# Designed miniproteins, single chains, continued (2): the designs that were tried, part 48

Each design is a single chain, and the fold is of that chain. pLDDT is the mean over its residues in the fold that is shown.

## One batch from the design tools (miniprotein)

Design m5753
Fold by ESMFold2-Fast:
Order: structure tokens, then sequence, then C-alpha cells
Structure m5753 (fold): chain A 72 residues (1-72)
């Protein structure tokens, strides 16, 4: 579905933002951007009924929150 595809795109952008945050010494702005992207992806996957997408977005949120805390 369109919402599942949009969720996958946001998940991918969030993963890139989180990866850059990690390699740049836990940049909190990039980690927060990843967190916001994963939260929007979660909403889209929930609306699409995409259970695998929901799980991936939830895992991304947990990882982004941890990275954000380390960058404070």
Amino acid sequence: SKKSLEGEILLGIGEISLGVSIVTGYDPELAKRALDLFKEALKLFQEAGDEEGVKQAEDGIKQAEEVYKKGK
C-alpha cells in the first residue's frame, strides 16, 4: 500500500540519519531527526496494518532514543 511504501522510505531515511549520528559521536540533532522519522514511519505502518513495518519502526525508535541519550 502507499502508506506502507511511505513508511519504508521514512524508515530508510531514519536509519541513515541514525547511522550518521553514531559515526559523528552521537550527534543529538541527527538522533532526534531519526527518532521523529521512525515515529512517523510507525504511524504509517500502523495505518497500513503492516506488522513487520511496525516492529522495525519500534526497534528504530528504541535505538534512536538510546543514541539521543548518549549525545546529551
Scores: mean pLDDT 87

Design m5754
Fold by ESMFold2-Fast:
Structure m5754 (fold): chain A 68 residues (1-68)
Amino acid sequence: MSAEEQLAALREALAGLRAALEAGEVSPEEVVAGLRRGLEVARKAGLEEAVALLEAALAELAARLAAE
């Protein structure tokens, strides 16, 4: 899988996670754990765009959780 293919797959996965969170199908804590794991993998692989995308997703989720 190329970096471009991996980024496309990551964007699809993030869209699915967002939809599941909005529908109440998945817990925010589980999503945070998954996003953190993905971020660690992306950092170790040197995928700067994936790192930025995952950091943005975590920040968005944190903002939603802070709204309570």
Scores: mean pLDDT 77

Design m5755
Fold by ESMFold2-Fast:
Structure m5755 (fold): chain A 59 residues (1-59)
Amino acid sequence: MAVEELARKRGVPREVLEEVLAEFAKASPEEQALAEETARLMLELDAEEVRKKIAELQA
């Protein structure tokens, strides 16, 4: 799930992640879909920053 992937990349502790996912599971399907879309967009932005950093290190 994009929300879980984003939280892991942000360094959220596992115990906090478990609590967040439990609350996320209680949300409506529409709220879950909106959160997943938002997390997906954030992951795409993070991927671009990672690509820039790798390019600098490999130069």
Scores: mean pLDDT 72

Design m5756
Fold by ESMFold2-Fast:
Structure m5756 (fold): chain A 79 residues (1-79)
Amino acid sequence: AEELLRRADALAREAAEAARAGDYAKAAELAREAARLARRAAELLRASPDPEDRAFGEALARAAEALEAQADRLAELAA
């Protein structure tokens, strides 16, 4: 799960940088990939027997939904 989270965080940072540069199409693609990895990490954590991991997984699932929504808005700006 940690590797997926690390990659998702890096992609989210790249997406923010692309958006600041005005490259909304690139920002949208990077944000979608970050959301995909975050959602996969959330699925793994939510399956954990550890209540703290499950709570973190729930928070990540919500963060992934927010990233997907942000990617949709960035794609609209690129259109």
Scores: mean pLDDT 82

Design m5757
Fold by ESMFold2-Fast:
Structure m5757 (fold): chain A 64 residues (1-64)
Amino acid sequence: SLIEEADEKAREAVRALLEGDKEKGIELGKEAARLYKEAGPNDPVTRERAESLLKGTIELAEAL
């Protein structure tokens, strides 16, 4: 499902950031957020998840 694909991209984003690849981490985080929004555009939980993931990815990249 799109949600499962988004979850995998989210995990890849975190891994990339931990490995020091900020650009890749941010890109993968944005892709995961896009997939979450596509999977549930009318689901407030899915939208919140997408927005939180994007914000968290950027904040984590800034901390590294």
Scores: mean pLDDT 76

Design m5758
Fold by ESMFold2-Fast:
Structure m5758 (fold): chain A 61 residues (1-61)
Amino acid sequence: LSEEQRKKAIEAGKEADNIGARAAATESAEVGQKRGREALEKEAKKLGLSPEELKNIYREA
């Protein structure tokens, strides 16, 4: 990965986590998990990464 792609992956991971947390607070934990996963998958696809790859990059940060 380029440094630019890595930064975008970290930001996407943070955004997905925030989306999930917000949905969990306003609806339910189950909805939060679903929304977070959907956001992660969407951002990973935009970056040409698998959701697992993006998640690993975010965890390493």
Scores: mean pLDDT 79

Design m5759
Fold by ESMFold2-Fast:
Structure m5759 (fold): chain A 55 residues (1-55)
Amino acid sequence: MEEEIEKVIKEIEKEFGKEAGELARLSVEDALAAGATKEQALKALKEGLESAKSE
């Protein structure tokens, strides 16, 4: 995975636990398999993390 994607996954693991990070990784793999770009997968991860951190 791209270094930036891995950073977001690690942040998710830190905030929400290892299982959440593993699910995020699977979501990235699923998106790429469905034809999404790495940029689209990264954007979705960042959006999810930001939403989860927001009040």
Scores: mean pLDDT 77

Design m5760
Fold by ESMFold2-Fast:
Structure m5760 (fold): chain A 61 residues (1-61)
Amino acid sequence: MTKEEVIAETERMLRKAGFSDEIIEEAVETVRKALDEGKDPSIASTAAILRAVGLELDREL
């Protein structure tokens, strides 16, 4: 799986879950950074999802 495929899949999942474009952009940056650091695609995607959830919770406060 390429870095671009992992990023695209993570973006699609977050968009389907109803996250805003701003939150998705931050999550995509998180995936890209993790992949650049040599993290497994599953770990990179999980980190991005947790980032998106954290940003959404901050918005609700």
Scores: mean pLDDT 78

Design m5761
Fold by ESMFold2-Fast:
Formats: sequence, C-alpha cells, structure tokens
Structure m5761 (fold): chain A 76 residues (1-76)
Amino acid sequence: KLEEGYEALKNGDIETAEKLVEENPENVELLYALGMGYFEQGKYDEAIRYLEKALELDPNNKTTRAALELVKEKKE
C-alpha cells in the first residue's frame, strides 16, 4: 500500500519504502517520496538517483524537477 510507504518514510524507515519501490518500480509518486526521504537524511546521491528516475517517467513534472534542483544545490 502507498500509505505504508509514506508512513515508513515519515518514521525514517527507508528500507520499507525501498521494498515498495521494488514492487512498484514505475510508480512516480513512490520514487519521488523515496528521493525526498533520502534528501531529509542527507543522502543526496541516493535522493538524486530516485528523483531522476521519477523525472524520466514523468519529464513534465514541475515538482520533481524543482526537488531535483534543490537536492543538487544542497550537495554542492
């Protein structure tokens, strides 16, 4: 369930969120959520990778593009 992924990310349980992405690898919302979860933990390289995957699946998503730009700025 998507709710399980959001609750896991809210509690910092990235491992549960990663399992849900493995089961739903083309779910843009879940990829975005995992990317932001990594960003909140300071894992910028992982955050960039998941946000880039989300953007590849939905290239016109302004929210994902803005998040990716923010994470890249924080890494520098």
Scores: mean pLDDT 75

Design m5762
Fold by ESMFold2-Fast:
Order: C-alpha cells, then structure tokens, then sequence
Structure m5762 (fold): chain A 104 residues (1-104)
C-alpha cells in the first residue's frame, strides 16, 4: 500500500508529520524548513498526502486549510474548525468552494 502522509502546521509554527504505511503509524516533529520540504515532496511522490494548516479569521475564529494530494492534483479546502479535548481537529463546514490544481 502507498503511504498516507499527513503534515500538520500549528498557529504557533510547530509542524508534525504522520506516516501511515502497512498498518504502522509513525509521528515526528519537523524542526526545520528542509524537513518540511522533504515531507511535502514525499507526500507528492506517494500520490496521497494531506497538509493541515491551522489559521484563524479576522475575528480569531479557528480555521484549518487542508491541502490534499490525490489523483495527480492538489485539492485545497478551507474549513471552520474545532479542537477536541485530545488536541485533534474537527473540520466543520467549508468556508469556500474547494480549489483543485493539477500537479502536472
């Protein structure tokens, strides 16, 4: 199975990558711009990956920008978001129409 790669960037600038492959889940912190670039390149090469970027609107309400690599394209979605007690994100309603950009 191709690896599923999820990269999360918090509003405080912390970045983490989670790789799911062959039933194994590994999470690590990305401590440099180079490590982030390498993780993003690996997600594109795998043909499936997800980047979640924590943001907020002008009123301080939480938003999450999701970039999904799927079927040779990047799909960008912006969601209203809530944080669970465990720190995970719950993506609520979309704020805008999804944008699809071909990778080639």
Amino acid sequence: MKPKITIEISADGRATVTVEKDGKVETRELTSPQELADAMAEAVKAGQGRLLIEAEDADGNPLVLELEVKDGKVIARLYRAERNADGSWVLKEPVAEPVEVPLA
Scores: mean pLDDT 73

Design m5764
Fold by ESMFold2-Fast:
Structure m5764 (fold): chain A 65 residues (1-65)
Amino acid sequence: RAEELVAEAERILKKNKRWDMLKQLMEVYEEAKENGTEQEVLLTAEVAYSIALIFEAIDKIEKER
């Protein structure tokens, strides 16, 4: 479900203090909800979640060095 994926992405980005990315992804998601199809909303949520996971992985690597 798109709402769950976006909620997970938001949680991950907030945990890793990626505020700028969180703002951008939420803006795109809200635009998709207003002007897009149901499939586009789900795709946007899936991409946002994937981006959040990638940033979390990068942040962990950077901290461990």
Scores: mean pLDDT 78

Design m5765
Fold by ESMFold2-Fast:
Structure m5765 (fold): chain A 90 residues (1-90)
Amino acid sequence: SEATKKALEALEKAIEALQAGKLEEAEKHLKEAEEALKEDPDNTLLRNAVEALRKAIEALKAGNEFEAEVNLGIAEIHIAETKSILEKEE
């Protein structure tokens, strides 16, 4: 769906920003993903990715590097699974 593709693109940009240490840009893109997912409320996989990425950003702001790394990994897994599903659809 268009909502799924928009959310996926926004989440990928959020992760890139987070890895670059740009927390405000990561938050902006995370909000864009959350907004896109409001049009697809049953997309549990990307909703879980959003939640994990939010926890990663909050952990970094609190100085909890290990918690941030764990939650970033969870977000990346859910994003990869969504990409695999989309790649199998023509």
Scores: mean pLDDT 81

Design m5766
Fold by ESMFold2-Fast:
Structure m5766 (fold): chain A 87 residues (1-87)
Amino acid sequence: LSPELRAEIELGVLAITAATLKVAIENNGDKLSKEDIENMKKTLEKLRARAEEIRAAYPELQPSVDGVLELIDEAEKLIKKAEEKRK
């Protein structure tokens, strides 16, 4: 498997992970503990860092990277709203 194809597969996994977190927050945001929120934030930070690394290494994958980053941005926005509603 070429490095580029490996990166494409990895972007797919990052996208699924971000989308799954987004859905979990949408359905359960009011029930998440402070610890759950902090863990989700850390996970999204790691997903973002990896997507940025892939963008730097494979500029041709930028449209796919942009899609992943958009999902991460949406999940982060929902987490921020959940945090603001807690206290």
Scores: mean pLDDT 84

Design m5767
Fold by ESMFold2-Fast:
Structure m5767 (fold): chain A 70 residues (1-70)
Amino acid sequence: MMEEKIRELEEKIKKDPSAELYYELGILHLLLGEYETAKDYFQKALELDPNNKRAQAGLLAVKASIERLK
């Protein structure tokens, strides 16, 4: 389930944070329609790895989703 996957990833991040884990949390929150939370996680992924192309693409996608809802 989505909520179980989110909790599992959050526990992994507390032990060993990585850009990939933050990116996965961003995608899961984006799929739940939680765009602001997804944006925050993609930004955290980029703080750890500024060259993470998937996190960059995710951030652009979530910003576009937020703009379209206004």
Scores: mean pLDDT 80

Design m5768
Fold by ESMFold2-Fast:
Structure m5768 (fold): chain A 70 residues (1-70)
Amino acid sequence: AKIPSAEEALEVARENARKAEASEDRSLAASYLAAAGIYISVAELSGASEEEVREARELIRRAEAAVEAK
């Protein structure tokens, strides 16, 4: 099994955030948001820049707000 690079982890986090916003199921959306958060942590540990992490965290915050508004 290959450990994701920082860039791969950030992309997986962004994809999970997008899936959370697109989900009609709140529990499924919460699972996608949790996965996005885990992959942000993986990206940080893999050497992602502070700016890349900040941008990804902001995307997750917007996704969380969109899910909460439903």
Scores: mean pLDDT 80

Design m5769
Fold by ESMFold2-Fast:
Structure m5769 (fold): chain A 70 residues (1-70)
Amino acid sequence: MPLSLKEKLLKLIGEILRIIGEIFDLEKKLKEAKEKGDEEEAKKLEKEIEELEKRKKELMKELEELEKKM
């Protein structure tokens, strides 16, 4: 069965919060990599952060669309 509107909202919020936590951890690693002068690791972490930020934006858009249906 498809999730209720409220259940979809809570699931989206949970996924967004999880991604925010992952971004926070990666940003800490990025800061450490930059302080160490590890440009290769820093570039890798920046790409991972960009992918998570993109995913977060998609989920936030889904949240806005869901709120419009309420």
Scores: mean pLDDT 81

Design m5770
Fold by ESMFold2-Fast:
Structure m5770 (fold): chain A 95 residues (1-95)
Amino acid sequence: PVERVLELLSSRMVSENALEVLRESLEINEEAGWRLEVREVGDKLEITLLSTPVNDLQGEVLLVTPEEARVLLTGEASGILVQRGEKVEPAPKEV
């Protein structure tokens, strides 16, 4: 599913059908513990990356190029967020 989303972003297909396929593919990624919402804004895709389950849309809204969205959807941004959180973890005691 993620690969299909990347293909759509790569082709810059800006259509109602493309957005629906993107939403379905990103919904599957909710199993990874984060949610993406995609909105079409002109020739760009507005991706909202939600690090927590959302009651209402309060997430960071990112206006990204298809190339940037590709990086986000491959999980690099998700990995960065997890790694950032883990960096805050206190170091274990030396034994």
Scores: mean pLDDT 45

Design m5771
Fold by ESMFold2-Fast:
Structure m5771 (fold): chain A 64 residues (1-64)
Amino acid sequence: SAGDRIVEGGRALHALGDPGIERWNALLERYSPVLNDPSASPEEKERAMRELADELARAVRELS
């Protein structure tokens, strides 16, 4: 699931130290407004989760 990929990507970024943690924080700042918005539709949240998962996977590849 997108949620599982977010957890995996987050762990991988944290394992890379400060550069990974910095990228994780930047991605959370970008996507958390939609994910925490009670007025956002389930479809919008699902899209945001998929995009966050894809960006996390990209960040892991770039920083590894």
Scores: mean pLDDT 86

Design m5772
Fold by ESMFold2-Fast:
Structure m5772 (fold): chain A 79 residues (1-79)
Amino acid sequence: ALSAQAQADIQAALAVVAAQAAALAPSLTELTLEAEIAAFEALAAALEEFLATRPVTPEARAELRRLLEENRKALEELL
């Protein structure tokens, strides 16, 4: 099981991603595949930046990297 600190680190990262997603939402009135891919890439970049700049626990880092890999595979399935 993840420690309380690791869970807090994951929640902080997800809050950053959620804020980025909310900022993108008003521009998504006409969804194209290219626009959806660009949005997902922007969200992945925000999470990568969070992991590069924030002192998170190793457990949180491992879980967030796993989520990035799952997101990458989901994007590949859309192509």
Scores: mean pLDDT 73

Design m5773
Fold by ESMFold2-Fast:
Structure m5773 (fold): chain A 60 residues (1-60)
Amino acid sequence: PLSPQEQLIDQIVDLLKQAEEAKKAGDEKKAAELLKQVEELISQLHPLTKAQLLETIKKA
């Protein structure tokens, strides 16, 4: 089974995908709400895991 940190990463990825879809649909309000949830989940990650995830996202 996934660790709690891995579960948070999966949730962040899913929310980022949903935010991007909302942006493409022109739903800026929904995209902003989803991005707020992403920031909240990222804040719950261990500092090292957070740094690694942000580096990965920037390169994607």
Scores: mean pLDDT 75

Design m5774
Fold by ESMFold2-Fast:
Structure m5774 (fold): chain A 59 residues (1-59)
Amino acid sequence: HHHHPTLEDLRVFAAYKAGMTPEEIAARFGISPEEVEERIKRLEELGVTLDDAIAALQA
């Protein structure tokens, strides 16, 4: 794992896995829908799972 994902990245990932659309996530975090999709793809390629996001949200 080359880059450490931020807690915000993990929250975005968890929201997407919970069924929120990229557009809704983008509006909530103040980023573009394209950036939401890019972050999610990047986190999946890094092997980040929903369990990782849940663990980070507990911290």
Scores: mean pLDDT 76

Design m5775
Fold by ESMFold2-Fast:
Structure m5775 (fold): chain A 96 residues (1-96)
Amino acid sequence: MEEKLEEAKRLVEKGKKAFENGDYDTAIKYYEEAIKLAPDSPFAGEAYLNLGRAYLEKGEYDKAIEWFDKAIELNSDNPVLVLEAAVYKAIAERLK
């Protein structure tokens, strides 16, 4: 469990660096791997939010909304993340 959590954390960090460089496809790949390794972790919650953001930046608004909905649904215990996901979802719905 501990080793999977540490790897999921590293994958999220790699995804964030790819996102910052505008490499949204690479960011998406790292976030999806983080979710697969530790789906019930705080790192998966962050990965769901960041997947939505990556799809939003790619102009794939329907896909972005799906990931923001998952971030909200699966992270009800993290009100800051839920609020952030809800705001980005509203932006995606407006741009659609």
Scores: mean pLDDT 85

Design m5776
Fold by ESMFold2-Fast:
Structure m5776 (fold): chain A 124 residues (1-124)
Amino acid sequence: SLADLVPPDRGFAEIAPGLYLARGTPEPLTAGDLFGLLDAISKKAPRVLVLVLDPEGAAEAAVREVEGLFPNVEIRVYPEASDEAVELAVRKLKEGGAVFITGPTGSGKSTLAERIIERLKAEA
């Protein structure tokens, strides 16, 4: 699993150039959790896309509290690893941006990451 590539001592790992996978949490993301993550990752690239996988809809309020605080970061919430999320991530990476995938354990983060990597390899 791609989740096995995220070391226990790190909140996220770069699994492909510009593509980062966050370690899953057992609980829905809070505004504080998202703020800490965004503060760390906003410094990684001039253009950053954060994909929040949220099958329960619990993270949308937290995302709303932190959106606009980091002008170089775009945040998108998806209930699952959708074709739209894959396409948006591939486009951002091709533009020289960074993509961060986060969400609770079991939300499909590894599936989304694998689909993005497959699309990038197919377009090479």
Scores: mean pLDDT 75

Design m5777
Fold by ESMFold2-Fast:
Structure m5777 (fold): chain A 57 residues (1-57)
Amino acid sequence: DELRFEAEILLSLGRMAASIGDRELAIRQFRRAAELAEQAGDERLAQEARREIERVR
């Protein structure tokens, strides 16, 4: 599933942004990852993205 793969890439990019202190970029990427994961029907991946958002807040 291309949507799921794209969501996984966005999660990785979001974690990278968070590691360099760019919280705004990280949250944006994690939100997009959650949207794509939901569209793909992957609730576990969507919840992982939401947890990452809470972690950087």
Scores: mean pLDDT 85

Design m5778
Fold by ESMFold2-Fast:
Structure m5778 (fold): chain A 80 residues (1-80)
Amino acid sequence: LEEEIKKLLKELEKAGVEEKDLEKSVKLARELAEKLEKLAKETGDKKKLALALTYLSGVALAEGKEEEAKELYEKALKTA
């Protein structure tokens, strides 16, 4: 897993992908995760809500927001 991530990052650097392109991808991921959370709340689907909170935790971690990521992950575990 870690070796595969390192290989993918190296391939992205070779393709000329800049940090700003990764930042845009993280922003889009946050928007999608927030939409999933809203949908899960509207449908009362606890499993989908836990999944959405898990994705939001991952996005927060990618944004460098470690405390927010931890809170979202704990909330996801409690919701499931």
Scores: mean pLDDT 74

Design m5779
Fold by ESMFold2-Fast:
Structure m5779 (fold): chain A 61 residues (1-61)
Amino acid sequence: SAAVEEEARRLLEEEGLPESALPRVLAEAEALARAFGRERVEPGHLRLAVEIVKIDLEAEK
């Protein structure tokens, strides 16, 4: 949803991650929501997704 995407963009900006990371964060958040048996992405899933993507990007350097 637009609200989920907007919140993801805000979290990326706060963490100093590029906007190009947005699709990765959204995909990870959706995977986390499914893993926890949730029908939709919740704020906690977005926060975890951003942390996971941040760690992955640092490891790829």
Scores: mean pLDDT 81

Design m5780
Fold by ESMFold2-Fast:
Structure m5780 (fold): chain A 62 residues (1-62)
Amino acid sequence: SKEKRDELLKIIGEILDLIGDRIDIELELERGKISEEEAKKKIEELEKKIEELREEADKLLA
């Protein structure tokens, strides 16, 4: 349905934003702007949020 599609697109948009945040963190790490420890913690937090959103999308498709 259109409603289900719109909800999926919203979740996909949120996942894309989080992926963008992760890319920014990795670029900051490469440029020496943050420590490896700081980058690891932030990336792990973002990965958990992406996983939660992926599970929400999977439930909508079921």
Scores: mean pLDDT 87

Design m5781
Fold by ESMFold2-Fast:
Structure m5781 (fold): chain A 64 residues (1-64)
Amino acid sequence: SLRDEILKAIGEAIREIGEIFELELKLKKEKDEEKKKELEKKLEEEKKELEEALEKLRKLSEEA
């Protein structure tokens, strides 16, 4: 159902927000420049996934 799809998309967005916060905390504590670059790439990927989850929510709101 549309409601179940919306609830799932909200859950996905919340999960991605949590992952972003964890990565930002790790990046703040990291001292190795090579590892910092890896964390920055992961952070970019998670931010993109959050944007995709939010876009999915926007599209679902058009169906409601």
Scores: mean pLDDT 83

Design m5782
Fold by ESMFold2-Fast:
Structure m5782 (fold): chain A 84 residues (1-84)
Amino acid sequence: DREARREALRRALEAVRRLIEEAKKALEEGDYEKAIELAKKALELARRVEEIARAHGDEELAREARELAKEAEEILEKAKEGKE
């Protein structure tokens, strides 16, 4: 079911956004280990969503997932720099 898949991917992207916000909060609080863990989870989930969306020709969801993956990568890089 195309609509069921699309809704599932949208829910997954919403979870990615929540993980990104939690990672940003951890980064702001200096909890680099938590920020790394949350950013890694967000990145892995966003990449899986992009892969599935692209495989099914949903270019808009693939683009959104790719943008969220990039944001997660940026947080991960900053958190790793802060940790040493």
Scores: mean pLDDT 86

Design m5783
Fold by ESMFold2-Fast:
Structure m5783 (fold): chain A 57 residues (1-57)
Amino acid sequence: SEEEKRKKLLEEYTKKLSSKYDGETIMQRFLAEYFGWEKLPSDEEVRAYMKELLAKG
């Protein structure tokens, strides 16, 4: 699924940047690039999106 693919990409992205950024900052950057946002989302928005992304039902 799209969500599964997104999750794997996030994991790889996080591993590459973890030495320079914390996981939260990496997640914000990834989401901004993935959704094409000009401004980085807030921490609260990031947590909400990650909860949706990881929820498999």
Scores: mean pLDDT 60

Design m5784
Fold by ESMFold2-Fast:
Structure m5784 (fold): chain A 58 residues (1-58)
Amino acid sequence: SKEEKIEEAKNLLREARDLFRQGRWDEAAQLTKKAVELAKEAGLSDEEINRLFEEEGF
């Protein structure tokens, strides 16, 4: 569902944030890309995706 894709995207962003803090930038970038793809599949606009990133500490 749309809600499940948004929750998965949030979880991936949280994991990516932790990986960035560890200096694991390639893995963090891959999860960030997947999170954006899921958010787009869920029908989020670019503005909504930007708010999602801000909410998750990016």
Scores: mean pLDDT 86

Design m5785
Fold by ESMFold2-Fast:
Structure m5785 (fold): chain A 88 residues (1-88)
Amino acid sequence: MSEEELEQLKRDAEASIEAAKENLEKAKEAEKKGDLRKAATYATAAAIHVAAARFYAELLKKAGYEEEAEELLKKAEEVEAKLKEFLK
């Protein structure tokens, strides 16, 4: 993997984490307004972005960037925990 590809993969992981956070907040707002269809749509998007972030982090780990991968996995797990709390 080139240095450019590594940096892009890290950016993609961070972007997925931010997208997951944004969609989770939108899901909470939709639920408060009684829009269950939008809440479900945003919660689903948040789950997909968490999965994408974990996937990118695992690719980084496999490529030998374990420290960066663990940092990204922790961030993804924090969003996943909040999403699971929302879904209870």
Scores: mean pLDDT 86

Design m5786
Fold by ESMFold2-Fast:
Structure m5786 (fold): chain A 70 residues (1-70)
Amino acid sequence: MPLLEFVVRVVGGTLDAAALAALAARYGGTAEMLSADEARVTVPLTAAGAFYAELRALYPAAEFVSAELV
């Protein structure tokens, strides 16, 4: 299954590493913290839309810096 890898950043805030990892795992993916406000996330392409919606609900200020298929 194709995976989508992207970098998420929270403007003016911080990411909760445990909450982000749990959310990614729920969609069959993984999350890696790059800094307090930035993380690399990999999820199945078919789950990416649902993951995005839940991430934005938890972090309304989240921005997607980059995205690519892996």
Scores: mean pLDDT 79

Design m5787
Fold by ESMFold2-Fast:
Structure m5787 (fold): chain A 60 residues (1-60)
Amino acid sequence: SLGPLEILERINAEIEALEKEYQEKYERTGDPEVLRRGQEELEQKRKDALELGIKLGNRE
């Protein structure tokens, strides 16, 4: 199983990659809804990551 630190590093990398993907998609499409969707998803993932990090830290 993955350790808590490895899981958090993976989540942070996924958040960064997702942010860049949404920016690239916006540059390709010019659709402002892409930016709004990206904002909502990134905010939700950051909240989920915080809660998961707390749970993983307490699991030890």
Scores: mean pLDDT 76

Design m5788
Fold by ESMFold2-Fast:
Structure m5788 (fold): chain A 60 residues (1-60)
Amino acid sequence: SLDERSEELAEKFREKLAKLKTLDEVIKEQEKFIEKVEKLLKPNASEEERLEVEEKVLEE
């Protein structure tokens, strides 16, 4: 389900952020993630399409 995929994505992102040493690095990583997602996302994207883009960005 979308909810399960969303929770799995959130957990993977939390694990990635946990490897960072400072709050500034965490903030920068979150901002980069959001920027990359927004650049790839279509204006009328569905929740499923947004999740697919988020999953792709996190794997890069």
Scores: mean pLDDT 80

Design m5789
Fold by ESMFold2-Fast:
Structure m5789 (fold): chain A 61 residues (1-61)
Amino acid sequence: SQSEIDQLGQQLKNAKTVEQLVQVIQQGAALLAAHRDDPELVARGKKLLSEGHQKYMELLK
């Protein structure tokens, strides 16, 4: 649901370690897989995953 993606977005913003960020990315990918027929949720999930991967690359520096 959209509430789940909003919670994931907050977890992404609060992630301080690579391990926490990987967990958020994995949960986002699972949410996308479960709701592939909801284009609005899929779009929001893809944005979350993109932001998550960008933050992951930032933490590796």
Scores: mean pLDDT 80

Design m5790
Fold by ESMFold2-Fast:
Structure m5790 (fold): chain A 81 residues (1-81)
Amino acid sequence: EIEAARRTAELAARAAENAGDAETAELAREAGRLAIEYLRTGDPALRERAEALAREAEARLAATVSREDVEAALAEVRAAL
């Protein structure tokens, strides 16, 4: 579960980076870090913050990231596995 959350955050971050959006990449990674910390601690404040940042990152990705950017990011994440 923690590893799956980390991979999802990294995929989103790399998709944003491929689109040239460093701010969205940072938001995606921060959401991932908070989600992982929530999974370790159970702190509901971390969950709420992670969900808010994830929604912001998703909205930005939907506006800026193409299918090709997502495919490139997926290939990079798979290569790192």
Scores: mean pLDDT 74

